# Designs tried in a protein design run: designed miniproteins, single chains, continued (6). Part 10

Each design is a single chain, and the fold is of that chain. pLDDT is the mean over its residues in the fold that is shown.

## One batch from the design tools (miniprotein)

Design m20338
Fold by ESMFold2-Fast:
Structure m20338 (fold): chain A 73 residues (1-73)
Amino acid sequence: GSEEGIEALADGVLADPANADLVIQGARRSGLPQELIDRLEAAHKAGDADGVREAVREIARWMVENGRTLDFS
């Protein structure tokens, strides 16, 4: 289900720091609330792996609830 996708995305971000930047960039392009983007950026800058996972999970859940997808173009 979508929870499996959320966990896979969080694992990818944690495995490679460059993936966090791509997720942040995609979130900005997708019109996500700035507060969700700020939470992910803050956790990433702090090196807080649990915070990054929680922020990515919150972003993915918001996207599913609001019918949005990440745009990396």
Scores: mean pLDDT 70

Design m20339
Fold by ESMFold2-Fast:
Structure m20339 (fold): chain A 85 residues (1-85)
Amino acid sequence: ARAALLEEARRLAAEGARAFEAGDYERAIELYERAARLAEEALGPASPLVAAILEALAEAARAAGDEERAREARERAREALEAAR
């Protein structure tokens, strides 16, 4: 179960990265949000993978002009990274 969640999270994050590269920032946001949720379910919130996905989400949100979502994602990424140390 956890392994399947982790693989799906990685697949969604990869799809999000492709959407971001294509300039589809709203799709990238949706995919990264789903990836972060599944990664948190699989690994807990204090994981480097969760932090990396949330940092990607923050960049996609910033590119889309959603400053509130970008700020929230950056804070969550910082917390995940600090807790993983």
Scores: mean pLDDT 86

Design m20340
Fold by ESMFold2-Fast:
Structure m20340 (fold): chain A 76 residues (1-76)
Amino acid sequence: SNAERARKIAEKAAEIAKSPDPFDREVGLALIEIVVGISKANGDLDAARSALETAIEVLKDDPELAAHLRQGLADL
């Protein structure tokens, strides 16, 4: 399913964003935003939600990124 695919991609992107390196952190976040954006553009809100929920769980110990992603989830 698109939701399962979005979850898998978001999980990998969130692991990149978990890096202490600022460049990897920015790339990981950008990849999460791309998956969410494409899912929303296709009307696939289940895929967008799956991606955001997965990224929030992986990044739960990063309060700034977690807050940003939770806002994205609220805006679905």
Scores: mean pLDDT 86

Design m20341
Fold by ESMFold2-Fast:
Structure m20341 (fold): chain A 75 residues (1-75)
Amino acid sequence: VEAAVAALRQAIADEDADAAFEAAIALAEALGALEAAELLRRAAELYRKDPDSPEALALNEEALELLKEAVLAAA
């Protein structure tokens, strides 16, 4: 979990959106937040087609909220 969080922080710092999505998906899967992982995959696909996609933003925000809940439950 800590390694996945570190990878996500690094990807964000490097402005590598693909790496950030992969790290976030791995973290969600490690925490058992499978719905969050699926939403992140869908958001990543939409961002690749349209970086200004409001649907991708909404899916990403929903996934991050679920991921936050999973992290808090694991603590």
Scores: mean pLDDT 73

Design m20342
Fold by ESMFold2-Fast:
Structure m20342 (fold): chain A 55 residues (1-55)
Amino acid sequence: MTLAEKILRLYKEGKSDEEIAKELGLTPEEVRSLIAQILKALGVDSVEEAVEKLL
């Protein structure tokens, strides 16, 4: 499972950026940056759309 898929799954579970960061050993800012990159790569505007497209 990719890091992107792990982030999106945790977000789908209702985890905050801070909780995702703690679980993955990242900062909340790094999590937000990675989410922005995922959305751009998939051509979507929301995490919900990214979850539907990737998961």
Scores: mean pLDDT 80

Design m20343
Fold by ESMFold2-Fast:
Parts: C-alpha cells; structure tokens; sequence
Structure m20343 (fold): chain A 101 residues (1-101)
C-alpha cells in the first residue's frame, strides 16, 4: 500500500517536472514556482486522504525547504535544479517510510 501511494505521489512530481522542462522558455519564473508548489500540495493531499500523517509532515517540511530554495532564484529553473527538487521529494518519502517500520 505504501509503495502504491509512493508511486502516485512521484507521478505528480514527474509530470510537473516534464511540464516545467518542456515549457521553460514560455513559463515565467513565478509560474514555474507555482507549478512546483501545486504539485507538492497535490502529493500532500494524497497522503492526507490516506491518513498518512508521517508523509504529510515530511512533505510539508519539504515544501518549506523547496519554496525557500525557489524564492532564492532570479531566473527560470534549470533541468539540474528540477532534478534536485525531485531528489529532495524522494528523500522525504523514503524518510517517512523508514519511520513506519
């Protein structure tokens, strides 16, 4: 069940990453930041709907760190920066999984 939720949450992030990379030249920095924030909020909602309080907490922490990082940027996200955000998201999900075991 956790693996199914993990995949569903990752799918939201991967889809958002693909959209940002494909539209990097047309989307504003603010629109790119909003898309990332929305994706993280959708992942949090998935965790909330499944009463997964540990994952909710972990992802809220990630959202705080991710938004601070994004707010430091004065230019469109690079592919490498988008990869770093995805990596951070994955680490938070793995951490929540460890605390369940």
Amino acid sequence: TFEELYKKMLEVIKKTKAEIIANRETYTVEQQKELWTKAIDEAIKIAEENNDKLTVGALRGFKTLATRYLDSLTRPLTAEEVDLLEEGFKHMLEKAKEFRE
Scores: mean pLDDT 81

